Designed miniproteins, single chains, continued (5). Designs and how they scored, part 90

Each design is a single chain, and the fold is of that chain. pLDDT is the mean over its residues in the fold that is shown.

## One batch from the design tools (miniprotein)

Design m19116
Fold by ESMFold2-Fast:
Structure m19116 (fold): chain A 92 residues (1-92)
Amino acid sequence: SELAREFAEALINNDKKAIEELKKKAKPEDQKEIERALEALKALGLPEKVLQELLAQQVAGIEEVRESNSAPDLTEEIEEAFRKAMEAAKAA
């Protein structure tokens, strides 16, 4: 949906203002999950460019699922992408 698309684009671009605006529009429970994912990514201490590249790879997969018209709520999948990006960063 529109909100999920805006979240994906904001994550790929690391647009902190866009992410904050989208959190205001999300359901409270979805907002908390996004906040937790963002805080976890910040705690990694990786260079911003490296985090952006890892996130772009994970979120691109979610975008492909959405385009196939079978995508679930992207808010949950975006949070999962953050989690996978964290694990990839720890391995690096």
Scores: mean pLDDT 57

Design m19117
Fold by ESMFold2-Fast:
Structure m19117 (fold): chain A 78 residues (1-78)
Amino acid sequence: MSLGELIARTVETLAEIGELIKELEKKGMHEEAAKFRERLGQLEQEFREASAARDAERLATVLAQGEELKKEAEKLIA
């Protein structure tokens, strides 16, 4: 995966997590939504730093952590 592809996929994954958090809030799962928002905020910060450094290894790690967070949120929504 190229650096550009890693950035694009990470942006997409973080945006998808944001939408899942909104769905948790709509279902009244406010405590769970707050915990996911905190974790998403940390990943967004890590993404900004990794992207600025053009660090493909760090970006791949952020993407992997984002994919796992997305799966956790999807399980709660199901």
Scores: mean pLDDT 87

Design m19118
Fold by ESMFold2-Fast:
Structure m19118 (fold): chain A 89 residues (1-89)
Amino acid sequence: AELLERLRRAVEEGREAIKKAMQSTPEEAYKIAKEAYDRLEAELRWAREHADQLTPEDRKAVAGLEFEARTMKGLAESYKKAIEKQKKE
């Protein structure tokens, strides 16, 4: 289903973005983390809007992917906020 593929892609892209951010300068890491956060948030919102179209079995699989996407979003937000705090110094 497109919903499963979109969430899986968002998780994979988010994971790669976080790895790239860890290897980047603080300014570049902020841009990467912000983009990853915004993308994951948008995909999670889209998934929630379409959840009612799923069978109970597909809903379980989607819940797992949503959990992973939320985890990646949390990591991206943490990197973003850490860099924003450094900019005030």
Scores: mean pLDDT 73

Design m19119
Fold by ESMFold2-Fast:
Structure m19119 (fold): chain A 98 residues (1-98)
Amino acid sequence: EEEERKKRLEEILSKPTLTVQEAFELLDYLANTDDEEEKLRIAKKILTDPNVPEGLKYSVLMQLAYDKDPKLGQKVLRKLYEEFEGEIKELIDETLMA
């Protein structure tokens, strides 16, 4: 149900930090959404949260690289690459070269 999904997504995205379980829930939303902006918001939240393990940050990038819509996933990855510097950009480079 779209309304329930959007409500839960906004609840998680509004939190200052994520639990590991909430990060996995966001990964599921990332895999199933067709909205470019929603994918960007989810990816940014996971990638910038210091409490999210590095392995889950890699999972976000891999999910985008091998998304059900590869063109959309690649577009989102490109936008993330252009927006971030330093450690996050290095993480994207490592994922794309793998």
Scores: mean pLDDT 80

Design m19120
Fold by ESMFold2-Fast:
Structure m19120 (fold): chain A 67 residues (1-67)
Amino acid sequence: MVTPLSEQQAQELEKKAEEAEKQGNFGKAADLYRLLSDQYRLGGNESEADKYEQKAEEAEAKAKAAA
């Protein structure tokens, strides 16, 4: 059985994703936002999961546009 991330672990991942975006590393930010989305969905928090999925899609679009 897979357990969802703790609140502290989720906050650390969000911080890393935001730092990656600030550095222009949109691919890394997208990966981290997808991981957050998956973990919130596993925990039953659909609204947070959808929020991070949208952030991941936006980061991926920016990564592709920058190429």
Scores: mean pLDDT 79

Design m19121
Fold by ESMFold2-Fast:
Structure m19121 (fold): chain A 90 residues (1-90)
Amino acid sequence: SAELKEKEEKAKKTIEESQAIIEEALRIASAPSGALPEGEIGQKLLELFKEEQAFAKEKGLKPPYPIGVLEIPQKKIEEAKKILEEVEKK
């Protein structure tokens, strides 16, 4: 049960963190200046944007692309939800 609880807690944390990043990215995309927030969330967004840009370049896409269309955190949410469903079955 302890191992299942750890998996559940990690999955929930991943969903919460990924949702928070998506919400901040959408807020920035809607802002006139597009300025990054200060602190840890701003640093996480900067790292995510670099990863998204590198992935786009590998696909032959020319940056910049809309920061509101983030696939990485959405995929993390989907994977975490699957883990949560597996925990609920036990």
Scores: mean pLDDT 69

Design m19122
Fold by ESMFold2-Fast:
Structure m19122 (fold): chain A 90 residues (1-90)
Amino acid sequence: IEEKVEKLLELLIEAYEKGLPEDKVNRLRELIAQAYEAYQEGRFEEAIEYVERAIAEVERLIEESKNPEVVKTLEEMKAVLEELKEKIES
C-alpha cells in the first residue's frame, strides 16, 4: 500500500512538471491522502471510495488533456490506483 501511494505521489510530481495544472494536482493529492488516511485508520470502505474518486478524476483529466506526456503519466497513475484498490480489497 505505502509503496503504491509513494509511486502515485511521484507520478503526480511528474504530471505537474509536464504541465498538469496545480489545482488538478492538489485535487488528486487530496484524494490520495484521504484514501491513505482512511486505510491507516482501518476505514477500508472509505479508502476504496477515495481511490474510486481518484480514478474517476484521472479519467476525466485524460479526456480533457491536450498534452500527450501528461496523458501518458495520468494513464500510469490510473493503473497504480487500480492496483491500490485491489490491494485494499484483499
Scores: mean pLDDT 83

Design m19123
Fold by ESMFold2-Fast:
Structure m19123 (fold): chain A 100 residues (1-100)
Amino acid sequence: MEEEIEREIVDALAEIVYALIKKYPDKSQAERDIAIAERLLAENPDSVAAHLALGYAYYIQGKYDEALKHFERALELARQRGDTVSAAEAEKLIEEIKKK
């Protein structure tokens, strides 16, 4: 209820962070983006968007193993919730890493 609303707000913030990282990928900002996503994930450890944001920040930094772990977690959580859009996005990012 109230804690669910707080988690929804954290997830919405994580979606904004993820969108900004994707629109303006900057390797020099990756450490800051990782720190922000980690804080959001600490507040809501099951946030699909926070895992996508953290994974993508690792991806632009070239840390593919860490990125893959977070994208796979995002995929699992998205599938559990029937979030087909986030699941498809996580699958696409996992495929991109597997090409490396």
Scores: mean pLDDT 82

Design m19124
Fold by ESMFold2-Fast:
Structure m19124 (fold): chain A 68 residues (1-68)
Amino acid sequence: SIINGKIVDGTPTQLNLTSSDGNKYTIKILDVLNDETLKATVTNLATGKTEDALVTLLNPKEVTITLL
């Protein structure tokens, strides 16, 4: 599954995201794979469900999340 969203705020290890559908997520960064791709876990704040993911940085504000 793919989630598109905007970074609201964050630290070097954790980002807060609002998806295009209005859902809120916390992204915990596990590894930096390259300049545009992060290995992460993504938690849906409404459900509490955490999934492994790849986070693609489109620009400093916008990301695409690919759930694994």
Scores: mean pLDDT 84

Design m19125
Fold by ESMFold2-Fast:
Structure m19125 (fold): chain A 117 residues (1-117)
Amino acid sequence: APELVDRVVEKLIEALGEPVEMERSPDGDAAILVFEKEGKVVVAVVGVRGTAENPYISPAALELLQRAAERPADVKVFILVYEDGRALVSVEKNGEFHTFEAESADEAAEKAIEYIK
């Protein structure tokens, strides 16, 4: 669902400014964004995770998740959106993982942004 990824990406850009690096998967179901904010590097991965009843992660989304995990960053954000619009959000900051569920792609972006600040 490329439009769900678009909504999360647009909200992240609105809050954090223009990314210094951005890559979209060929199917549009995943994106990686790199931001520089207040002297810190933030890496965000947004991807589709199927449905809640039948969850999967596309190979393209897995590739971007692996690249984000290997990249040095002060904050890492992983937003996995189900096709019904619900999402799982994980934020790694200062060596701690904060994981939570969101009822919409918009809520997922908003909660992730709060942890980046």
Scores: mean pLDDT 78

Design m19126
Fold by ESMFold2-Fast:
Structure m19126 (fold): chain A 64 residues (1-64)
Amino acid sequence: MEELKKKINELKRLQEEVDAERAHVDRLTRIAELTEKYGLPQTAEEVRKRVEDEQARIDEKRAA
């Protein structure tokens, strides 16, 4: 029973870290949108690839 509470606290901590990483990805997505809007499509492509890489890493952490 007490072991379960410790595991729950660890999971909460990891979830907070994942939420912070999601905020970072959201910021990068906004940068990509603005970059496309202002006529830098090549840079926007690079930022979007970065977002995909970060999303994959977040998904891996959530699966663990």
Scores: mean pLDDT 73

Design m19127
Fold by ESMFold2-Fast:
Structure m19127 (fold): chain A 78 residues (1-78)
Amino acid sequence: IEDAIKRLKEIEKETMEHLKEKGAPQESIDKVKELFKRIQKAIENKDYDEAMKAITELAAESGDKESAQQISRIVAEA
């Protein structure tokens, strides 16, 4: 769990930096932040279905399929 959350935080940092660099609107940045919080809470609660739902929404909002796949692997290992 601790390792999974640490890896999730690293991906969140990279995703936020990329969104800011590309000039994403604040609404999109706020939504992506909320989705990362939902994923973290789902991992802590062992709620796999909620985690996968939040990851799917994150992929749609960010357009970053690779990061979404990495997060999915982290959740599966938690």
Scores: mean pLDDT 78

Design m19128
Fold by ESMFold2-Fast:
Structure m19128 (fold): chain A 61 residues (1-61)
Amino acid sequence: SEELNRKFGEELVRLGLLDEKQAEEFVKELNEGKDPYELYKKYGIDPRYATRVYGLIKRNS
């Protein structure tokens, strides 16, 4: 969902993995249906770590 993707971007900024501009672009691309794993590679995020963060946000939403 767009709300879940927004929360994911906010958490990645909080963790220091993305800046606010990168998070805005990342969330936009997720909402466009782009492959999350290709985005992790593009933005230099560890896919294992990103998957854990996303799972925690999904559980809390």
Scores: mean pLDDT 85

Design m19129
Fold by ESMFold2-Fast:
Structure m19129 (fold): chain A 95 residues (1-95)
Amino acid sequence: MLELAREIVRLAGELGKKAEENGEVNENIIELEQTASFLAMEVAIAELTGELDEELVKKLLEKIIELARKVKEETTNEEIKELAEKIIEKAEKAL
């Protein structure tokens, strides 16, 4: 799970950079990056403490999927669509 969370954060960051380059930064993209970072922090804390909040992790993954789907629907940029689709795939695999 930690590696999947790190991949989601990396992909969300790449998506954010592409959106900024194209002048397409919006609230869904910002919230996607923030939610991915929260997921990574929760998984990292769980590795240190041995305690995983499975319900919180599931809710964060579901929110990431929802936000990535919204980004995919609203963008006209093919690279952003591909990055959003990869985020959805990784998040669904982590569930």
Scores: mean pLDDT 84

Design m19130
Fold by ESMFold2-Fast:
Structure m19130 (fold): chain A 85 residues (1-85)
Amino acid sequence: GELLGAARRAAVSLRNIAEVSKDEESRKIAREGAERAEELLKQNDGRGALEAALEAFKRIAEVSKNEAVREGAKAGAKELEEVLK
């Protein structure tokens, strides 16, 4: 349902951040977050996948040197927090 759909979209977004980010730290966090969310999705754990993606977005928002990446990560985190309510 909604949790699995949101988690899949979040994992895709994290993969995109991992590909386009110039700073290695943001790429690493995004890649690891996407991989963790994807593994939980394989286990049909939508809530776990969302929580993993949320942690990654919050971390990227704190450490990224790129304003657009930070704002994107903040928006992603806000969307996932609303889904998890």
Scores: mean pLDDT 86

Design m19131
Fold by ESMFold2-Fast:
Structure m19131 (fold): chain A 82 residues (1-82)
Amino acid sequence: SMAEKIIEELRKMGLTFVTEKTTVAEILQAAGVTGAPGDLARVLNELKLPPEYLGEFGLPISASKLDELAVKRLLEWVKKHL
């Protein structure tokens, strides 16, 4: 699944705490972003993702509806900011 691929890539980046229950917001916190809604919205804009994805950031990776492009952008952003 996409969730399994995301988890594998994040763990390879050194984020060994990541599981299917980890939220996107918690991953972003490990990369230096606060969990505050305003900071999450800023990252969403930097990723050029639709506003609807803000709700997805509070969900476990396994429940998130991120498409392949959104996942690619998220992983590239996290890698750059670690």
Scores: mean pLDDT 79

Design m19132
Fold by ESMFold2-Fast:
Structure m19132 (fold): chain A 113 residues (1-113)
Amino acid sequence: SKIEETKKLAEKLVEAVINDDVETVAKQLKQLYDLLRNTEDKDVRVEMLNIIREALEKITKHKGLPSVEDTVRWLAEKVPDSPLVTQILTALKLREIGDEIQEELERRRAELE
């Protein structure tokens, strides 16, 4: 099962991060990316992404970081050439732009009242 393989890779990723094993972190991220890229079923892809999110949440809690976004930025610094980390970081940046637009609209609305 691709879901079971994703769970195993995600668990190895969490362990590697906890042990500061950057080489193993890079290896697990590459294997997760290859699995996602070779998965055509959208429902399976969503479940795989949820497993990855839960792994990032576990890392965030273990390291005492403020958010999952800080964990992804930390991974980007440790493994800058990871396509999976780059895709997640890009998605987070797009969400931040959306939040900034909403905040600016709310600020301008308040200034007009």
Scores: mean pLDDT 81

Design m19133
Fold by ESMFold2-Fast:
Formats: structure tokens, sequence, C-alpha cells
Structure m19133 (fold): chain A 82 residues (1-82)
């Protein structure tokens, strides 16, 4: 959980530090989408095992990832619009 949250934060910070870098923004979005898929799989596994604590933490992480993706996509759209 903490490791994934730190990775999300690092990806977003790097992208926000280079808001005019379309390729870096696209790379950041792809990395976050990969993390989202990983979290979705871990959430499924946690539900099957009845691990409600891990399930709760993964749901929060999923929301954070989705918010980050939306933010970066908005930045990318603005950059591409000129």
Amino acid sequence: MTEVMQKITDIVKQAMANPDDEELLNSAIRQLEGLRKQVEKELEDAREKGDKETERQLRITEIVIESAIDQLKAMLAKLQAG
C-alpha cells in the first residue's frame, strides 16, 4: 500500500514538474494505468480472501490513481489543444 502510494506520488510529481512534456505525460498516464490494473487484481484477491483491511486500503489507492490519471489527462489535453 505505502509503496504504491509513494510511486503514484513520484509519477505525478515528475509529470507536473514537466507539464509541457507530452511524451512524459503520456508515459506517466500509462504507468498509472498499469498500477490501476495491479490494484484491481489485488482488490479481487483481497475480496476472495476476506481481507477487509487490505480491500479498504486498495479501494482508497484506486481512487487516488483514478484522480491522478484524470489530472494528467486534463494537462495533456490542454497541451495538445495549443
Scores: mean pLDDT 82

Design m19134
Fold by ESMFold2-Fast:
Parts: structure tokens; C-alpha cells; sequence
Structure m19134 (fold): chain A 78 residues (1-78)
């Protein structure tokens, strides 16, 4: 697993989360959450690689983080 693969997985999750926020009428929150997910993946990618987890586990973790970020963003925006 490479740093690029982790960042790509994070972009997929970020895009899905941002699309859901945009559909809820909150595109600015969607962009903020997208940036947060990608930045966290970029900063943590090397440590994630050293943990020896699979790319599928990374994707699942990112999707759970995306769901948590979506809930927080909607609560803060309300």
C-alpha cells in the first residue's frame, strides 16, 4: 500500500461526504469536511502504511470517519 493509494481512498470518501452535504443544502460544509479528510490522510499516510493494515481496512476507517465528520458538520451548521 502506498501513500498515493491512501490519499486516493481519502479523496473518494471526501467526495462522497461532500456530495451528501451538498445534497443537504450545505456545500460550504462539504468543502470544509472534504479538506479535513484529505489533509488527515496526507498527514497520517506514512504511519498508516507502517501499521500494516489493508487498503480495505483503511477505506472502511475513512468511511467511518467521514460519517462522523458529516454528523459533526451538520450539527455545527444547524
Amino acid sequence: MTKEEIIEAAREVAEETAARLTAAGRPEEGERVREEIIRAAEEGAEEIIELGVSLEEVREGLRRAGEAALRRALAEAA
Scores: mean pLDDT 76

Design m19135
Fold by ESMFold2-Fast:
Structure m19135 (fold): chain A 68 residues (1-68)
Amino acid sequence: SEKELIDEVEKYTGKKAENLEEALKLLEEHIRKVEEQLKTLSGVSRLVGEADLKKLKELKERVKEALK
């Protein structure tokens, strides 16, 4: 449901979206920040960040599908 997707986006971004379009924007901004941070990380920290980024990208696809 839309509520479940918004709640999951809030869990990662710390910000509650009012709708799915806002949730997508918040998630895209957060993904961009994580990608920038990964450029400066190495070793275990980078591996953890890459795993988190994969989950964020999967969530983004679910939000995009719900916006159809």
Scores: mean pLDDT 84

Design m19136
Fold by ESMFold2-Fast:
Structure m19136 (fold): chain A 78 residues (1-78)
Amino acid sequence: MMADILRQALSSSGLTLSDDTLRLAEDILRRNGVTINSVSDLGDPVLGQRAWDAVNLAARRLGESTVTNVTPTVFVEE
């Protein structure tokens, strides 16, 4: 699930969000035709920006803190 990929990326950055926020972010991504298959996809400038925009929108809707300081190096580590 995209929510699990987002959770893994956030954990690698020392960040955590609720499952509800990540599931809402996945729903937003699906509605916008965005598919994230791995953490490496978040290293793509277009897919990564879309993913974090969806996470921030979901966090705002649920009253959680937005993530504005996620570095690209987390997403390109193999």
Scores: mean pLDDT 71

Design m19137
Fold by ESMFold2-Fast:
Structure m19137 (fold): chain A 67 residues (1-67)
Amino acid sequence: GAAVEETARRIAESLERNYGVDAEEVYRRLLEAARRGDFEGARRLIEEVTGSEAIALAAVRELRRVA
């Protein structure tokens, strides 16, 4: 739904600003993971980008809340 798309977009854009990743690619991967209920995949993706489990868990919690 719109809330999942908005949350995934916001996370992807934040990761682009702070870590220099491609927001469109990250958005696509996060949205696909959320739609499948693959929150472990979403966590690993964000952790690989940020180097932070804490940031990854916080972002995944936001995705899970709106999925």
Scores: mean pLDDT 87

Design m19138
Fold by ESMFold2-Fast:
Structure m19138 (fold): chain A 97 residues (1-97)
Amino acid sequence: SEKEKEFDLYKSKADTLFAIMEDLVEKAKELKDNEEAVLRLGEGAGGAMEEYKEYIEKAKELDEERAKKYEEEFKASKKGAEVIEKAEELKKKVEEA
C-alpha cells in the first residue's frame, strides 16, 4: 500500500540517520583529545539524532505499533542505546561550549 511505502521510506531515512550518528559518535571517541573536532562531530551527531527522532515520529503517525517495535529493536541492541546516549552527551558538550 502507499501507506506501507511511506512507512518504509521513513524507516529507511531513520536507518541512514542512525548510521550517520553512529559514525560521528565513533569519530568523536577517536578524536576525544581534539576539542574542536569533538564539537564539530557533536553538532553533526546531535543534528542526526533530532532528524532520526522526527522520522520515527512520522512513522508512528502511519503505524504506531510497527514504529515502536522498530525503535525497540535499536534500543534492545546495547549498541543502539549507547549510540543515542553518546549523541546526547555530545550535543550537551556543544551547548556548554
Scores: mean pLDDT 80

Design m19139
Fold by ESMFold2-Fast:
Structure m19139 (fold): chain A 56 residues (1-56)
Amino acid sequence: SMKEKEEKVKKDLEKGLKHAQKAGDQVGKKTTPEQAQQAKDKAVKSINDHLEESAK
């Protein structure tokens, strides 16, 4: 159903955001600022791509 699909998308996004935040924290502590920025940019792009596909 549409309700279940929306719930699944929200859960997927929430898990993605938590993983991205934890990965960013770990990378930021052990990696150069430039590498951390690139990793964050890629994570944001992946989330945005997922949102665009879900909107279609």
Scores: mean pLDDT 69

Design m19140
Fold by ESMFold2-Fast:
Structure m19140 (fold): chain A 76 residues (1-76)
Amino acid sequence: VEELRQIAEEVEKKGLTEAAEHLRRAIDAYEQGNYAEAVRHLGRAVFLLHPHYEELQEVYDRVVQLAAEAANKAFG
């Protein structure tokens, strides 16, 4: 979850406020054990970050990996 906090701060600094808000909501859902809701917000963040892939490749790849991890926790 600390990784997601750092990613959200970096994304917000780049002016991608909607993506950063979804990452923050994913963190909140993750901390509450609501992994299904975390997956929804991480998926939306991935969608919003995709047009910036060339500039934010590492951030994008990490969010995708974290979404897969959350999905595994939510759905087994």
Scores: mean pLDDT 81

Design m19141
Fold by ESMFold2-Fast:
Structure m19141 (fold): chain A 58 residues (1-58)
Amino acid sequence: MKKEMEEIGKKAAELQLQGKTEEAQEVAGPYAKTLSVDEAQELSELAAQAGNELYKKL
């Protein structure tokens, strides 16, 4: 589960950096709906972390 959350967060962050906010929400949205508040927060933090790493590569 945690590994899947990292992959979902990474994919959503990549889509948001490309300006594809709607697609990013389609990827993360269904997962976020099945998560507890703590798990949703962790997913959000993983997505932010992945976004920062991608930003540094550009």
Scores: mean pLDDT 70

Design m19142
Fold by ESMFold2-Fast:
Structure m19142 (fold): chain A 88 residues (1-88)
Amino acid sequence: MSAEEFAEKLAKLVKERLGPKAKVKVLGAAKSKTRHVVLLEVEIDGKKVLVEVTVYKSGDVEVRVKGEDKELAEKVGKIAEESAREVA
């Protein structure tokens, strides 16, 4: 799977799980021999959350989130992690 194909599948699944009010944009995607990295921007009700998802060759997933609304950022991060585990 290409970095771009992985990012597109992940973004689609995150959007489906967050619902119709959510906008999900891929800001970047990269892969190496050991990991995939995807950077997403999620917008809900004018609030933005930046999400970095790393999926390792082992199948382990690491998610980092940044946003002004901490509760929204935590919710988005959890959905991104669950979605990444399903796509990997």
Scores: mean pLDDT 83

Design m19143
Fold by ESMFold2-Fast:
Parts: structure tokens; sequence; C-alpha cells
Structure m19143 (fold): chain A 99 residues (1-99)
């Protein structure tokens, strides 16, 4: 109902998928640098959609980045454990979150 300037649904989903791919790499290699980069990109997109000023991006990354990292790792673990695609793992994670 409200009109916000934000990435398209397709662009947002592509950012989420790249974050999950980076989480898979982190689980295999221990290198979190790409995962943190993709989380920063998502925090910026979410903040822009919520009408937050760019000056709050770093604060939001510090406050919510750890939770986003945990969620990305959780979805990546589902994908690796169950042998699912990223889309299927995200759907399963969403179903589990609905209780």
Amino acid sequence: MERLTSPSSKEYMEMVKKMIEAAKEYLKTGDESKLLEKIRELVRAVGKKAGKPESEEEKAFNEYGEQMKEEAIYIAQIQLEEGLSIDEAMDLAAERAEK
C-alpha cells in the first residue's frame, strides 16, 4: 500500500541468493569476506526501502548484520544437507519460520 523507492523484487531476490551462495563458500572455506559484503548490500537495500538515511547504513550493518549472517548460513546449511536448490532451501526455511 505504501510507495517506497527500493530495488525490484527480482533484484532483491538476486541479492539474497548471492548472500546464500557466499554463506555456502564460508561454510566450505571459512572465508566470510564475501558473505559480509553481500550482507552490507542487503542492509543498504532494506534501509532504503524503509526510508532510512544512508548515514544509518553502518549502524544497521553493525546491529543486524550478525542476524542476517546467521539466517544466510542456516539456509546454506539446509541446501547443503538436503541437496536442494537455493530457491527450495529458502522456501523450506520460510515454511519452518511460519511455525
Scores: mean pLDDT 72

Design m19144
Fold by ESMFold2-Fast:
Structure m19144 (fold): chain A 57 residues (1-57)
Amino acid sequence: METLEAIAEVAETRPGERVTVRMVAEAAGLSQATARRRIAELKAATGVDFTAVVGPA
């Protein structure tokens, strides 16, 4: 299971809400620390901040 799939699932389920590390961790069955690391790695590799795409706050 990819972290991107969990992010997509959260975004589809909660349109207009900010995707958080906790939401990704819960959707993917990961710890928050692991989810945070995977999101950071994806951002570094792709240049896209998947947790800030919806609503800068």
Scores: mean pLDDT 65

Design m19145
Fold by ESMFold2-Fast:
Structure m19145 (fold): chain A 86 residues (1-86)
Amino acid sequence: APLSETVAEFIDLLALSGRGVVTREDFVAWLQRHEGMSEVEAEARFDLLDVDGDGVITLAELTEYLRSMGIDVTQAELSAALRRRR
């Protein structure tokens, strides 16, 4: 079954880093494009997700974020979608 557009975009962000994580730059750009956020607002949103301050959002953190938005996905489903993308 096709994933929602939001999940598909995040799979693209995970692929862009080449490490299976979402970088600050890619996530900020995505929020500006899809949610109409300013750079400052998008950076603040990233900082809320990047609790450890490592400058990336992991697959696990991304899964929790998507579920908080009402998207019923698992880390295993996101991992499988990322593999199919490659």
Scores: mean pLDDT 74

Design m19146
Fold by ESMFold2-Fast:
Structure m19146 (fold): chain A 70 residues (1-70)
Amino acid sequence: SKEEVEKKLGEVGFKINLLKLVRDSARFVAEQSKDPALRARDRAGVADTERWIAELEKEYKELQKELEKL
């Protein structure tokens, strides 16, 4: 139903926005680190978060297409 798709869009959109805040905070922390090993670890964590955001953005776009067909 349209209502179910709209609810999923809201949930996915909220997750994307939260992960973007987490990513930006983690990126800031990584850049403040003077230890190369800790910096590399933290940058890897940022990269993982960016991949999750990309996956959720794909899901969001598919849900938007579904909503347009309803």
Scores: mean pLDDT 85

Design m19147
Fold by ESMFold2-Fast:
Structure m19147 (fold): chain A 113 residues (1-113)
Amino acid sequence: MKEEEERAIKIALGIGILEDIKEADLPLEEKVERAEKYYKEALDEGGEALKRLVDELEARYNDDPVKIGEEVARAIRRGGEILRKQPDPELQRYGELALERAEEILKAIEEEK
């Protein structure tokens, strides 16, 4: 995956998660910064914020990887829809990339047996 695609997905996922945890009233720039932080922490030796969110999803769906994957894809799609509607062409591009990836994930999940 290209660096731009990776960044788009990370930002969209974080924005979608922030909407779900009721931080919807935050400015978009702050949502982007927090989304990047959550993803970076998750990729490090034990990123606390995203690990906690995954743990919450695992508890909610009894470690069902299909249900967890669906929720992750829905969060990416939600964030992508928000980004696509922004006036900034770069953010619109990130939104399109995130939406394409969310659709690919959802299709892959539908093929889970």
Scores: mean pLDDT 67

Design m19148
Fold by ESMFold2-Fast:
Structure m19148 (fold): chain A 98 residues (1-98)
Amino acid sequence: MLTPEEAAQLLEVAAESFRKAAEAARNGDKITALKYAVSALIALTGAEFAGADPELVEEMKKKVIEGINALDNGDYETAAQKFEEAAKLAREGAERVR
């Protein structure tokens, strides 16, 4: 079983990836935004396995799906906002699991 510190580290990796996804979305770089969003989802899955709060992980995953849908519709500002919201939740989750 992974440790709470490993869960926190994975949530911090997810937060950084979400911030980069938001930055790429604001720059109109759909492919880079998707790349970072997918990387963040992988980190979130690892964090959940390591004991991160499943309700917070589910909320973050919902925001990521909303962000990806916004990217697909060309709404880069909404995509960036959703990724920034996910990043904030990931940072909060990292502090709570420690």
Scores: mean pLDDT 86

Design m19149
Fold by ESMFold2-Fast:
Structure m19149 (fold): chain A 80 residues (1-80)
Amino acid sequence: SAEEEALLAEIRRLREALEKDPNNKETQRALLEASLRLAELIPDPEHRLIALRIVAQEARKAGLEDIAEAAEARIRELEA
């Protein structure tokens, strides 16, 4: 979809920006927010769970607890 294509392009740009400045918290947040949105668009529940777990793990690693908790809440909803 156009939304998926836009998110993938944005994620690519943000990854390139993060490679130039690995500790840029604004870029880390934007990347993980875009990744969370992309994960939510996955129609298969099993693949969506895998993507959400990756987002939660990376958010925890980056110290972005709010994004990690949002991803984890969605995981719990899908596993219920």
Scores: mean pLDDT 87

